# Designs tried in a protein design run: designed miniproteins, single chains, continued (3). Part 8

Each design is a single chain, and the fold is of that chain. pLDDT is the mean over its residues in the fold that is shown.

## One batch from the design tools (miniprotein)

Design m8246
Fold by ESMFold2-Fast:
Structure m8246 (fold): chain A 74 residues (1-74)
Amino acid sequence: SMSDRKKAMEAVDEADKLAEKAVEMGLSKEKILQAEVSAGMARISLGVGKATGDERFGAEMAEKMARQAKEVLS
């Protein structure tokens, strides 16, 4: 649905901002890489939802990846 697409896009944006914040905070290279990988996985999840039409699944996976990026910064 349009709502699920929007949620996935918002999760991707959040994950990208968290990865940028990890760099700005001067976190270790390992933590920066972990945040960047999570952000990349959020983008892949959005893409999978678009490609398969299962936008609910895409949104749930993107939100999970955004949460993983947030945990790296905690």
Scores: mean pLDDT 88

Design m8247
Fold by ESMFold2-Fast:
Structure m8247 (fold): chain A 78 residues (1-78)
Amino acid sequence: YSRVLLRATVPPGREEEIGAAIEAALRATPGVEAVTVVVDKENNTVYVGVLSTLSEEETTRVATEVALAAGATAVERL
């Protein structure tokens, strides 16, 4: 198991929409066991926690790809 935490910067007003899209896409991803999403509207940020059977590198890659595809403008691994 790998545990990865990402901070995704999102356009103002789209935090909940993008957060929900990230959560749904990651939950549908093979090897992903659990997803936690926390929306921070004050900072235009979505925090994404992923528990996966994939490696940390692969989990980070997939979660970053999903976040950017959902509309995040920047993604950082914490």
Scores: mean pLDDT 87

Design m8248
Fold by ESMFold2-Fast:
Structure m8248 (fold): chain A 73 residues (1-73)
Amino acid sequence: SEFKKLMDEMAKLSGVPTTEEPTALHVSRVANAVVDKKNQKGLDLMKRMLELPEASPMTRLAIASTLAAAGLA
């Protein structure tokens, strides 16, 4: 899926291990690592994930909350 593909790319950019089924907690860890590194490519991937209907509501909330906390929402 596009969602899984974007998650794996973000995990690689953040140095976090990939997983078959990302939990909201795992998504938060990856998103926070991307924000901490100020990686523009990772930020662009997070924005794309928020636009995917296949992402669970909890996963979208985790990403949106991470971006909001960083002043990027």
Scores: mean pLDDT 74

Design m8249
Fold by ESMFold2-Fast:
Structure m8249 (fold): chain A 58 residues (1-58)
Amino acid sequence: SSAEVERLVAAAREAVALAEAGREDEAIKLMSEATGVPVESMEEGLAAMKRKIVETLS
Protein backbone atom coordinates (compact mmCIF):
# COMPACT_ATOMS: atom_id res chain seq x y z
CA SER A 1 0.00 0.00 0.00
CA SER A 2 1.04 3.63 -0.46
CA ALA A 3 2.28 5.59 2.56
CA GLU A 4 -0.96 7.61 2.44
CA VAL A 5 -3.11 4.45 2.72
CA GLU A 6 -0.96 3.17 5.60
CA ARG A 7 -1.35 6.52 7.38
CA LEU A 8 -5.16 6.37 7.02
CA VAL A 9 -5.23 2.78 8.32
CA ALA A 10 -3.12 3.80 11.33
CA ALA A 11 -5.51 6.71 12.02
CA ALA A 12 -8.50 4.34 11.77
CA ARG A 13 -6.90 1.92 14.26
CA GLU A 14 -6.25 4.78 16.71
CA ALA A 15 -9.82 6.07 16.29
CA VAL A 16 -11.24 2.59 17.05
CA ALA A 17 -9.11 2.36 20.21
CA LEU A 18 -10.30 5.82 21.33
CA ALA A 19 -13.95 4.90 20.70
CA GLU A 20 -13.60 1.61 22.61
CA ALA A 21 -12.15 3.61 25.53
CA GLY A 22 -15.29 5.80 25.50
CA ARG A 23 -13.47 8.72 23.87
CA GLU A 24 -15.76 8.94 20.83
CA ASP A 25 -15.41 12.73 20.39
CA GLU A 26 -11.64 12.35 20.01
CA ALA A 27 -12.07 9.37 17.67
CA ILE A 28 -14.45 11.34 15.43
CA LYS A 29 -12.14 14.38 15.42
CA LEU A 30 -9.13 12.19 14.51
CA MET A 31 -11.00 10.60 11.58
CA SER A 32 -12.30 13.99 10.44
CA GLU A 33 -8.73 15.34 10.34
CA ALA A 34 -7.42 12.20 8.60
CA THR A 35 -10.13 12.07 5.88
CA GLY A 36 -11.17 15.72 5.49
CA VAL A 37 -14.82 14.74 6.17
CA PRO A 38 -16.66 17.16 8.51
CA VAL A 39 -17.05 16.11 12.17
CA GLU A 40 -20.86 16.37 11.90
CA SER A 41 -20.93 13.85 9.01
CA MET A 42 -18.65 11.50 10.96
CA GLU A 43 -20.85 11.76 14.07
CA GLU A 44 -23.98 10.90 12.05
CA GLY A 45 -22.24 7.90 10.45
CA LEU A 46 -20.95 6.59 13.77
CA ALA A 47 -24.36 6.96 15.44
CA ALA A 48 -26.01 4.98 12.61
CA MET A 49 -23.35 2.25 12.84
CA LYS A 50 -23.66 1.97 16.64
CA ARG A 51 -27.44 1.62 16.41
CA LYS A 52 -27.12 -1.13 13.80
CA ILE A 53 -24.60 -3.04 15.95
CA VAL A 54 -26.89 -2.82 19.03
CA GLU A 55 -29.91 -4.00 17.00
CA THR A 56 -27.87 -6.93 15.61
CA LEU A 57 -26.65 -8.01 19.07
CA SER A 58 -30.13 -7.73 20.60
Scores: mean pLDDT 76

Design m8250
Fold by ESMFold2-Fast:
Structure m8250 (fold): chain A 69 residues (1-69)
Amino acid sequence: SRREEFIERVARAAVVQHQAGEDTPLESIARVGATRGRSLGLEVDPEELKREISRRLEEARATGELVRD
């Protein structure tokens, strides 16, 4: 769905930011993402976004996709 695609894009963007050495808090990424989603007519909960971002970051770390230090 469009909502699921949006959530996936936000989570992927967060992984890219962390790979680039950005230390933006997940809470901030989730809040901004939820606000953007709402502007696009999507019902996105910041807590749900935060959980998905955390899951993707953990997955990227486990597969070696995310290396910060």
Scores: mean pLDDT 77

Design m8251
Fold by ESMFold2-Fast:
Structure m8251 (fold): chain A 57 residues (1-57)
Amino acid sequence: SEEERKALLEEIGRILAAIGAAYELKLRGASDEEMRAALKEHGVSDETIDRILKEVT
């Protein structure tokens, strides 16, 4: 449905924003704990946060 498509695009947008934020924080010398807290504010799941942090480390 259109609603399901919109929800999927919004989720993809949140994940991309979280990835960008993680790289920006890493470049600024933020700790893994600080990055985890910021990613939680982006509304992504704990599993997604763990994957992002593994990729940026």
Scores: mean pLDDT 82

Design m8252
Fold by ESMFold2-Fast:
Structure m8252 (fold): chain A 80 residues (1-80)
Amino acid sequence: SSSDQKKSQELQKLMEEYADKKLVEEYKRKSREAEELGRRIDESPPPYPKDLLQEEMDVSSELVSLAVKIVMQAKEELKK
């Protein structure tokens, strides 16, 4: 929803403001990789290639790990 997009944008601004820039840049790079991989899967007729699905899961796992690091850093900086 538009409300969820607004919250996502505000979180992204906080991450960019308070987290390490190199981590944020790596997250953005991995996010683009995930988007491209998702598009390739969506364009494939079912059944989807298992190797592409596995790659998407691996990239998603890496994004979660990076997001946790970024959020934890931003949270630490936001401690008043």
Scores: mean pLDDT 77

Design m8253
Fold by ESMFold2-Fast:
Structure m8253 (fold): chain A 103 residues (1-103)
Amino acid sequence: MGAPLLAEGTVNGKPAKVYAVSRDEVVVKIDVTDSIELPEGAVKAELIALVKNGEVKEAFLKITYEDGTVKLIPVELSDELKQAVVDFANAARKAAEAAGVPL
């Protein structure tokens, strides 16, 4: 199952989840399936951001197809979206620490 789920919520009104990778690294996944034009045969789109030390280090658009094929497309996030992702990750970490979840 890999990384533990720290929190669920929304980023810019889109469903989002935060997963712990390490103490200083989290992965934020934002469901953008209903927000973009999907390629033919695609069933899901997720924006994936790696946040380390309060910064977005990498981001990808993950497209999942009906046959289980996955495409990862490197993307650059706007400054506003980077900040929203970092704020969500920081809130998730604080909530997890308050709940006694190991980070």
Scores: mean pLDDT 80

Design m8254
Fold by ESMFold2-Fast:
Structure m8254 (fold): chain A 81 residues (1-81)
Amino acid sequence: SAAEEAWERYRKAAARAYEKYGEDAIAIAEAVAKELGVEVPRPENEAEAEEVLYRVLARAAGIEEEPASAEEAFRLVLERA
């Protein structure tokens, strides 16, 4: 499914970003968004960077609704996988 493919792409992109940037949450979020082709506002702090990652995952899966939380983002992707 498109959601399963998006989750696989997200996992691979995140793994590469973590390997390259370590604990730099902002750099990781920007790298993952760029690799998945999702346009998002630049995060200003670690909490915002985490929100960007969940938003990128949802959008890559074709979900137009913006998730309110990490748990909702995973739920929406899993429902479509």
Scores: mean pLDDT 73

Design m8255
Fold by ESMFold2-Fast:
Structure m8255 (fold): chain A 60 residues (1-60)
Amino acid sequence: MGGGAAAMIAELERHPEEVSGEQIREAAAKLAASGDIAPIELSLDISGLEAARLLREAAL
């Protein structure tokens, strides 16, 4: 139970190749539903580092 957008960004930057694009999309949808980020569209093939950048830009 690990917090909002900042925790997800930190994990993606630490271990970008250990998180799948599907897991990133699911986490982003959950963060948007909780109001931590603006809703964003993500590719299933997105890299962890690119996802971290997009999540940081979408942070509310």
Scores: mean pLDDT 73

Design m8256
Fold by ESMFold2-Fast:
Structure m8256 (fold): chain A 81 residues (1-81)
Amino acid sequence: DVARAAALAAGLEALKYVTPEQANEIARGVYKVAQEAEKLPPDEAVEKVREGAYKIASKFLTPEQAKRVADAAAEALRRAL
């Protein structure tokens, strides 16, 4: 499941900065975005997941940390596609 790969990568990166509860909330949000992105061509799916993950993570993290979470989610999705 490509959506699960993106969500796990986002959650694992977020755990470096926030509580397990907050990391799980970020992972669940990224999972939903990644599921919606599955209908798109690969490059568009990766960009949608990166943007969505950044927006979700930015509620809990600094801009730099949110970017790391977003990049981790996008890279995991691309590898799973």
Scores: mean pLDDT 88

Design m8257
Fold by ESMFold2-Fast:
Structure m8257 (fold): chain A 51 residues (1-51)
Amino acid sequence: SDKRKEGLRLAGRAFGVVDPGGYASFTMLADIEEGKKLVEEYEKKRQAEEE
């Protein structure tokens, strides 16, 4: 859904990512646990809303 895409985009921005290519690198450097939790929560919500 669009919410998932928006969530990932905002997460990248929050981690100081300007380039899409830098998103994964920043999620690893900017507290892996927090980044992982944010991505998983958005994925879970997206899947629930899809149903």
Scores: mean pLDDT 56

Design m8258
Fold by ESMFold2-Fast:
Formats: sequence, C-alpha cells, structure tokens
Structure m8258 (fold): chain A 82 residues (1-82)
Amino acid sequence: VRLTVELYRDGKVTVYIDGEEVDEFTLPKGVRAEDIIEIIKKVGGKIVQVSHGMFKTVITAEFPNEEAAEKFIAELKALAAQ
C-alpha cells in the first residue's frame, strides 16, 4: 500500500493512499517531517521518498497492508488531538 503525506508549513497535513485523499487535519506546532517518518517506521512502513518543497514536505511510504497504513493515520491523528 502506497501512502503519501503532505506536511505544510502551517502544520496542515493531507494523507493519500494510492493517490486518493483519505484524510486532512492539522498537527500541533513543532511536529516535523522526521517525527512523521519515525511513526511510519514504527508501524512497519518503509520510506520511499522525502521531498522538501517551498511550502510543503512530501513523504511517500510503502506499507505491507491497509491495516498498517490505517494504524499510521490513527497515530498521526492522535498527535493532532495532543
């Protein structure tokens, strides 16, 4: 399962699975791309690409199954809830 996370400078996050947008939320100030990468690795995802742009960082990862991708999204949303 291919998952893409777009992290914007203002903390806005958009999550895509196989090119389809599945969620959008805002992370607290201070969460960085490396924090997201660590969560991806923790739930069994593998980093494919990290692209740093002018307004956003795009992280692309491969997950072994949909359950691992869903667990990642849940953990990321838990950061948004504090």
Scores: mean pLDDT 84

Design m8259
Fold by ESMFold2-Fast:
Structure m8259 (fold): chain A 94 residues (1-94)
Amino acid sequence: MEEEIRKLAEELARKAKKMLEEGKSIKEVAEKVEKEIKEKAETLPKEYQEEFIELARAAVTAVIHLYLGASLEEALSRIPEKFREEVREIVEKL
């Protein structure tokens, strides 16, 4: 389950990065990706839904801050400590 949650969060982070690179506004990217986070969460067992939502939001937040010119360390400082290592791994694969 942890691997599946990470893979889905990575897919959403990659999508956010692509949309930003295509010239979509930060607001549009955040709104569309938030909708997809909720839709994907519904496909997971209820006990993992909240953890996935929190991880996916953290990964997308880091991607947005990197796009705005933040360093990796600065972007990671904007997310909850418990997700920093997983989000680092996700971002390094993008």
Scores: mean pLDDT 86

Design m8260
Fold by ESMFold2-Fast:
Structure m8260 (fold): chain A 124 residues (1-124)
Amino acid sequence: VTPAALETARQLQFFVDLLHQLAREENTPDTLALYERAAEQAIAQGADPALVRLQLELLQAQRYALDGDEEKRREEIEEALEEIERLIERGADPSFILSSLDSLEKITTDEELRERLEELRERL
């Protein structure tokens, strides 16, 4: 075991403990604030706002899918698809776009939205 590997193990354990602590609290507003804060920090560090926004919308869509909120899930998927289309037009990294489409496909039950996912995938 190298010192670097030991430090990585400690960091992962700390993060897991933190996630367990957050899971004990019914703080949906605090959870949303954490995601938004992480997005703002990423942008401040030079991340592309469109890429960060897409990741946030994917997380929101996944949460709504788990909560059974079909209307909000569909809305977030539609917004994510619009952002993906803009990223394709910009010539963004195809591997990132493909990964995002794969994530959306797993939570997309609507046939029309699924067809849009396939169309965007073919544009890569």
Scores: mean pLDDT 66

Design m8261
Fold by ESMFold2-Fast:
Structure m8261 (fold): chain A 66 residues (1-66)
Amino acid sequence: MEERLAAVSPESRALARDITDRLFAAMERNLAEIERYIKEGKVLNGLTLEQLKALEADFRAALADR
C-alpha cells in the first residue's frame, strides 16, 4: 500500500494523506463520544459496555498507528 501510494503523483499522495488525516480526526471525535458513554455507564443500542471498550481500544490502536 505505501509503496503503491509512493508511485502516484504528489498531488494524489497529498490528497490521500488529507483524506486519511480527516478520517483519523473523525475517529478521535467518535472516541470521545464512546468514552463519554462508557463513563456515563450507558450502552449504545445493541452494544455492551465491554464491546464499547473494545471499540475504544481498536480506535486508539488505529490512531496510534498514524
Scores: mean pLDDT 67

Design m8262
Fold by ESMFold2-Fast:
Structure m8262 (fold): chain A 80 residues (1-80)
Amino acid sequence: MAEEKVEEARRAVEEARDDPLALAEALIALGLALAHAGELEEAEEAFERALETARGVDTERGKQLAAAAERYLAQVRAAK
């Protein structure tokens, strides 16, 4: 169920708290799970948090995660 995926994603965010790259990745997963559950406002917030977190990491992976979060933000806004 969509709710089970949201709970799994929230657990991943808690586990990734001390690793900014893992946290950005977990926040993207949370945003996707929330969007699938129809929680578009919460999904948008999760993707905004993922983008901010990824931009705080000056690595190639951080840049890729930021780009992914920006694309998902655009998709969620278009779905409203």
Scores: mean pLDDT 82

Design m8263
Fold by ESMFold2-Fast:
Structure m8263 (fold): chain A 65 residues (1-65)
Amino acid sequence: AKVQVLTEDGEVREIELSEEEAKLLEEEDGLRIGQVIPGEDLSEKVLELLEKKTGKKVRAVKLLE
């Protein structure tokens, strides 16, 4: 699975997720392909995962595939 992450500094990054990590996004936050979720609405587990992968605070995420 592939996501676009908008970071706190306004940068957009594309990140590859494993099937297990993508399932975490679906189970915790109900994220679907093409949907954008603001960082403030993301679960703590998902936010920590994305921030660990980007090295920056997350403003929003979009699932691409």
Scores: mean pLDDT 80

Design m8264
Fold by ESMFold2-Fast:
Structure m8264 (fold): chain A 86 residues (1-86)
Amino acid sequence: SLEELKKKLIELGFPLFKSRYPKSTLENFEEIVDLVVENPEENAYLIPMIVDLSPEELEYAKTLSSEELLEFLLKKIEEENKKLEE
C-alpha cells in the first residue's frame, strides 16, 4: 500500500537525510516526503534532499504516480545504503 511504502521509505531514508542535515528532525523529513508524494511534478526539486538522482532520473521521477515514485525512491535509498555497508 501507499502508506506501507511511505513508512518504509521514512525508516530507511531518514538516517541518510539526518547525516546530510544533522539539525533536521524526523518531522522535517516526513514533510519533504509528503510534499514530493502529493505533487511529484511540482515538488521533484526536493528529491535531492532525500536521495541523489541523475538529472535523467529526476525528470523520470516527475512522470511517476505517488506509489511508483515511492517504490522508485525506496529502491534508490536501498541501493545507496548497500554501498555504505560495503
Scores: mean pLDDT 83

Design m8265
Fold by ESMFold2-Fast:
Structure m8265 (fold): chain A 69 residues (1-69)
Amino acid sequence: SALDLLKEALRLLEEGRVEEAKEVLERVMQSPNPVARAGAKEALELLEEGRVEEAKEVLRNTIKALESE
């Protein structure tokens, strides 16, 4: 699920595995869920700018939003 992929991407970022996290987020972009896609897109843009901690925050917020659906 998109939720599981977002959790995996967050775990990879916590481990400093930024390129692997980006690959997982690109898979989330193929999700039919618009909240998951929006969070993944914003996180990818932040990672391209080297803003890793902000990307993690976006992923945590996106995961919480999806869990409340």
Scores: mean pLDDT 87

Design m8266
Fold by ESMFold2-Fast:
Structure m8266 (fold): chain A 64 residues (1-64)
Amino acid sequence: SALERQLALGVRIFQLAKERYGVTTVDQVLALSPAQQKELAEAVGVSVGALRRALRLLSTRVVL
């Protein structure tokens, strides 16, 4: 589903942010500078808007 693909994208972005910036939570990724968010978005091949939406979905809709 589209939701499953967005959650998978959010997880991929979060893993990359942990490796590059040492973040430990999804909310910390959303708090990164616009320049850092742009670098992450470019690395995974999406817009910054798509990145922010995927992370917000991951933060609010993931049942662990």
Scores: mean pLDDT 81

Design m8267
Fold by ESMFold2-Fast:
Structure m8267 (fold): chain A 84 residues (1-84)
Amino acid sequence: SEKAKQELLQNLIDHLEEKIKELEELKKEAEKAGDKEAVAAVDTLIKIYEELKKKVEKGELPDAEIANKYRETIREATAIIRKA
């Protein structure tokens, strides 16, 4: 139903907003560590989530290809931050 679709989209928006918030905190940690590479990686992730949020706000479901690329980039960024 249309109502179920709207509820799903709103839940996705809420989830994406929370993830952006988490990434902003990770960026602060990377900045404190002086790790410019990690800061750049986190900035890239924030932009990806912001793009996904815009698509969901337009009523489009997230693309699986974008989701897969995002998952790999998070893994790489987390590894960089962990070594800082």
Scores: mean pLDDT 72

Design m8268
Fold by ESMFold2-Fast:
Structure m8268 (fold): chain A 68 residues (1-68)
Amino acid sequence: SARDRLEAAAGVLADWLRQHRDYAGLREVLEILGTHLDADDVAGAREALLAFARRHRLPAEVVEALEA
């Protein structure tokens, strides 16, 4: 499902943030997921996570995972 794909992509993003010890970024990602997915807004969650990745200049691999 679209939600399952988003959760998998968010996992890639979360793993990258953990590897770089970016715990503030990890907290923000979890807040985005909680807010949007509790509202059943998968598209809004994806847009917010893509905006986060672009704003923080994350690797292309993370951005590509979120676009899938």
Scores: mean pLDDT 82

Design m8269
Fold by ESMFold2-Fast:
Structure m8269 (fold): chain A 95 residues (1-95)
Amino acid sequence: KPYMSKEELLEILKNELKVLETDLKLSKELAEELLEAVEKGDKEKALELLEKIKEEIPELPESEVISWEADIEALTTGDPEAALQKALEKLKELF
């Protein structure tokens, strides 16, 4: 969640990726690349990798993708409030 510490948010993201690897057969390589991009602060690369995850797991709900975009933006930019605001606007467009 955007308001968690960077360390806590990164651990949540790692656990979420582990669930996708186990339950939805997400490639380990793609999950590792996403974590590396997030840790390096490469927002563009992280979001590109999230799109690849969405393509690999089309059953992934759009609301979950928006949540992950917010987490990635919070971790890479250090602005969890702006990331949350953007996510809320996207969620409103879905519903």
Scores: mean pLDDT 71

Design m8270
Fold by ESMFold2-Fast:
Structure m8270 (fold): chain A 80 residues (1-80)
Amino acid sequence: SELEELKKEIIAALDEYRGLLREIMRLRGASAEQIQQFDAQFQQTKAYIQSLTDIEKLREILEGVRAAIARARATLAQLQ
């Protein structure tokens, strides 16, 4: 369904965003505890996305995550 495909796209985008933020955190000297807390917060975010049924809200979230990915990529490029 459109709803399930959209949720899959958001989860994939969130996983990409998580990977970028994790790398930024490591380059900035984040502790193992900080990375573990960050990972836990992302699991809660995924659960929240799976609970949503509003397609328009999910589209807005997808656009927001894609914008966040672009910003994270720019930040990572400056740190490398």
Scores: mean pLDDT 88

Design m8271
Fold by ESMFold2-Fast:
Structure m8271 (fold): chain A 75 residues (1-75)
Amino acid sequence: MQKEIDEGIALLVSGVMKTVALKRPISPEEAAEMARTLVRSGVSPELAKEMFRRVAPYISPEALEAALRAIEEAA
């Protein structure tokens, strides 16, 4: 669990840092696709939500909501 959280956070941080380096915010569609990819990879819905909550300050409220909705729909 802890190891999976750390790996998931690293994946999300890497994705967000790439969009920041390109000087564009992560879109709601990109956030939702990242969320679906995490759940398809075997990350639990609760864990995926926790990871997105931890990166919430670095993404828009719309992107966060889209990600959380995608997790609920994939559960």
Scores: mean pLDDT 70

Design m8272
Fold by ESMFold2-Fast:
Structure m8272 (fold): chain A 96 residues (1-96)
Amino acid sequence: MKQKLANLTVALGIVATAAFISKELGLPELDDAVAAVRGLSDEIAELIKPYNPELAEKVRAAGDALADAIRKGDLEAAQKHFSELVKLVDEAEKAA
């Protein structure tokens, strides 16, 4: 589990960065990139859910907030929500 959570969190960071660049450049791929951010956050939440369903819901909420911040082009909010999601994943790894 720990390795899969780490791999998905890294993938989320890469996709979130690409999504933000797509937003800044006005690229048509923005919708697909934002959907990928939500999808990866959902996969992370599903891995956590059997061990801590409350923490899984917080991960989903952080992922949704990250996606919304990217759509608005709010880099500070996006960084904050991504950092919160990383902390929630770290808590899940310590509890499992």
Scores: mean pLDDT 81

Design m8273
Fold by ESMFold2-Fast:
Structure m8273 (fold): chain A 81 residues (1-81)
Amino acid sequence: SALDRLRALAAGSDDPLVKAAALAAGEGKEKLEGEVELGVLKIEAVVNKDEELLEKVTALEEAIRAGDLERVVALVEELLA
């Protein structure tokens, strides 16, 4: 499944954005924890004027809200390239 692919990508990466995205694409408490972590990264991007990070976090949040897990996988694979 797309979620299993996201979990595998997150397990092989130390990138906090990849780990947060995989959690937020999950269910229950895991989803809430991931959504909080994405929110923190978005605030950090704004404070640091990191437009690239802000764009990446925003795209992941939008895909997750839409339930488009295939889009989340594509965005995470782009981050890891």
Scores: mean pLDDT 86

Design m8274
Fold by ESMFold2-Fast:
Structure m8274 (fold): chain A 68 residues (1-68)
Amino acid sequence: MSFSERMAEDAIAAAEGLLAKPSLSEEERKQAEGLLVVLDMLIRNVENPELRERAREVRERLEAKLAE
């Protein structure tokens, strides 16, 4: 597995952890904003289509949660 694929799996897992919480603290919101940047970068650079799609879906859900 490439470094980018490993990083994508780790970023997806971190974002899913934040999505599982009922509400986000100020620090968790900052973490989520950072994860949005990382996920956007990974979507542009990961060649694995399944990982890219999972990263896109998780990013959209995390962005929606931050907008609430």
Scores: mean pLDDT 82

Design m8275
Fold by ESMFold2-Fast:
Structure m8275 (fold): chain A 92 residues (1-92)
Amino acid sequence: EEAEKLKEEVIKLAEKGIDMIRNREPTEKVIKTLEELLAKLRELQEKYGIDASRLIANVEEMIRILKENPDSITARLMVLIGLEKILEELKK
């Protein structure tokens, strides 16, 4: 039940990241949302023993790509696709 609330927060943060990219919000704000998502995924793993290692690694890579390519449309689209895949996985 507490783990379910944290999963809902993870889903909401992933959806927020998708919306931010679609609405052309600054890359710095997208990175901040991804960092919040990363923190919640780590909490889910450490506190509730849910294996989120793959999702954590994917979000860390997304943050790296955006930091190295803050003006890249391609980088933003790659992150969008990655977040959509995270949502698909979490909603199963």
Scores: mean pLDDT 85

Design m8276
Fold by ESMFold2-Fast:
Structure m8276 (fold): chain A 96 residues (1-96)
Amino acid sequence: LSEELEHEILKAMVVLSLAVAVVAARNRGDEETARVLEETIDRVSAALDAKDYDTALKVLEEAKERVKELASPELAEEIEKIIENNIKLIEEAKKE
């Protein structure tokens, strides 16, 4: 695969998994957490478009802390796992 295609796949995987987290928050009636995740999608997407992996990682770490403060423990644990997986994907891409 080309580097351009690999980057587009990375962005799609990150955005899709965060969108799943938005749906999980909304299904539990947690509109505040859902809004934070939607803001996170916009910010991470913009950072990845710029290939600014450091900013993307910072945004995901900030989102993880905000989710811990706002969400129920069960929802926070579910979303934190999604964010941690996205952090690992971006860190692997940064090695390239």
Scores: mean pLDDT 86

Design m8277
Fold by ESMFold2-Fast:
Structure m8277 (fold): chain A 88 residues (1-88)
Amino acid sequence: SHHATMAALSTGEIVSQGKEAAEEAKRLVRELLDPESAEIAVKGIEEALEKGDPNLAMKGVLEAARTLSPEQQKRLAMALTELAKKYA
């Protein structure tokens, strides 16, 4: 999905900006998503921070996006893209 890819890329950019940006992304994901879907994305973000690899956050968000409807994927992508702009 285009929106799933947008959400993943934006999350990789956010995590690259450091721990504060990543914590805001974790909060945003938990607010927007079902707890099970949110924890898939959050785990990826946490692993990315621990290992210094933004690709792990992107992978986590793509896995979470597969559990979402197209409407949920769009909302997630829009919100994460807005957050990425804040830290750009």
Scores: mean pLDDT 88

Design m8278
Fold by ESMFold2-Fast:
Structure m8278 (fold): chain A 57 residues (1-57)
Amino acid sequence: MLTREEVLKTVSYMLGDPRYRSLQTIMQSKGLTIDQFAEDLYKNKPEELKKWLEYMK
């Protein structure tokens, strides 16, 4: 299982991918930073986060 820091790094890496660039727009529309966005997903939407971790493979 990833630590909070590793989750943040993972989300940051994904947001660098052109396919996930739109996530930055969603994050900004919610007024969240990358750190807050990663923490929110980890706590409230773990299934969504798991899908993103699977993408890293």
Scores: mean pLDDT 68

Design m8279
Fold by ESMFold2-Fast:
Structure m8279 (fold): chain A 100 residues (1-100)
Amino acid sequence: SENEQIVARTRAQLAVLLERAAELFSPESLAVLRRGVAEALALLDEWVARGEPPERLSTAALALLTAVQELIDRAEAGERLSPAEIAAYMREVLATLRAL
């Protein structure tokens, strides 16, 4: 389906971002980021199963990709993001996605 293709592309793009994150983040911070990303992808998979409109999934996918890219950009700018800071950020991302 179109929704399955959106989520598959999003998962592939997130895999590239997480590989970059592995070069920048501590193992502990990376583990928290990976868990947050997995939770967001599980939400998108649930929306696919429920037959949510493709536009909602595309909007959520873009928001998720943008949020992860912003964390990478902050780390590349020299921020040392703690596991707790990443966990808080990902909780806000998940809340934003659920509100779409």
Scores: mean pLDDT 91

Design m8280
Fold by ESMFold2-Fast:
Structure m8280 (fold): chain A 65 residues (1-65)
Amino acid sequence: MEKILEEVRKKGSLSVDELARLISRELGVPYEKALAAARIAAQQEGVKNIGVKAAERAVEIAEQI
């Protein structure tokens, strides 16, 4: 989680696809699973680009599934 949130802070925001790739790489989950988690988090936060809070939510979702 910490590495993912640091990358978001450094860049200001990530696209859903960029976040999904980062989650897949750091957590070792399939890209399709990471992409689903990132999309759900973006929808819940009402954003098109992912900030720190949406990224944290995406990681939580990815770890549950």
Scores: mean pLDDT 81

Design m8281
Fold by ESMFold2-Fast:
Structure m8281 (fold): chain A 70 residues (1-70)
Amino acid sequence: MFGEEVKELEKKARELGFSEQNITYLLMIAGLKGPDEAKRVLEEIKDKSNQEALEFLQKRLDEAIKEHLA
């Protein structure tokens, strides 16, 4: 379910010039936190470089995993 929203999120991230790795991390956040949180994260990183976005996404993903396991 929500395949269309996830596909739109992927397209938008790709259009912004993010790497496949960053797109993958964004989709993982969508899976753990839902598409609305992933959209919020995308808005927060849209003005960042790929390296800055990677650091942000890794931190957010680590937090999401810890919250899910706790």
Scores: mean pLDDT 80

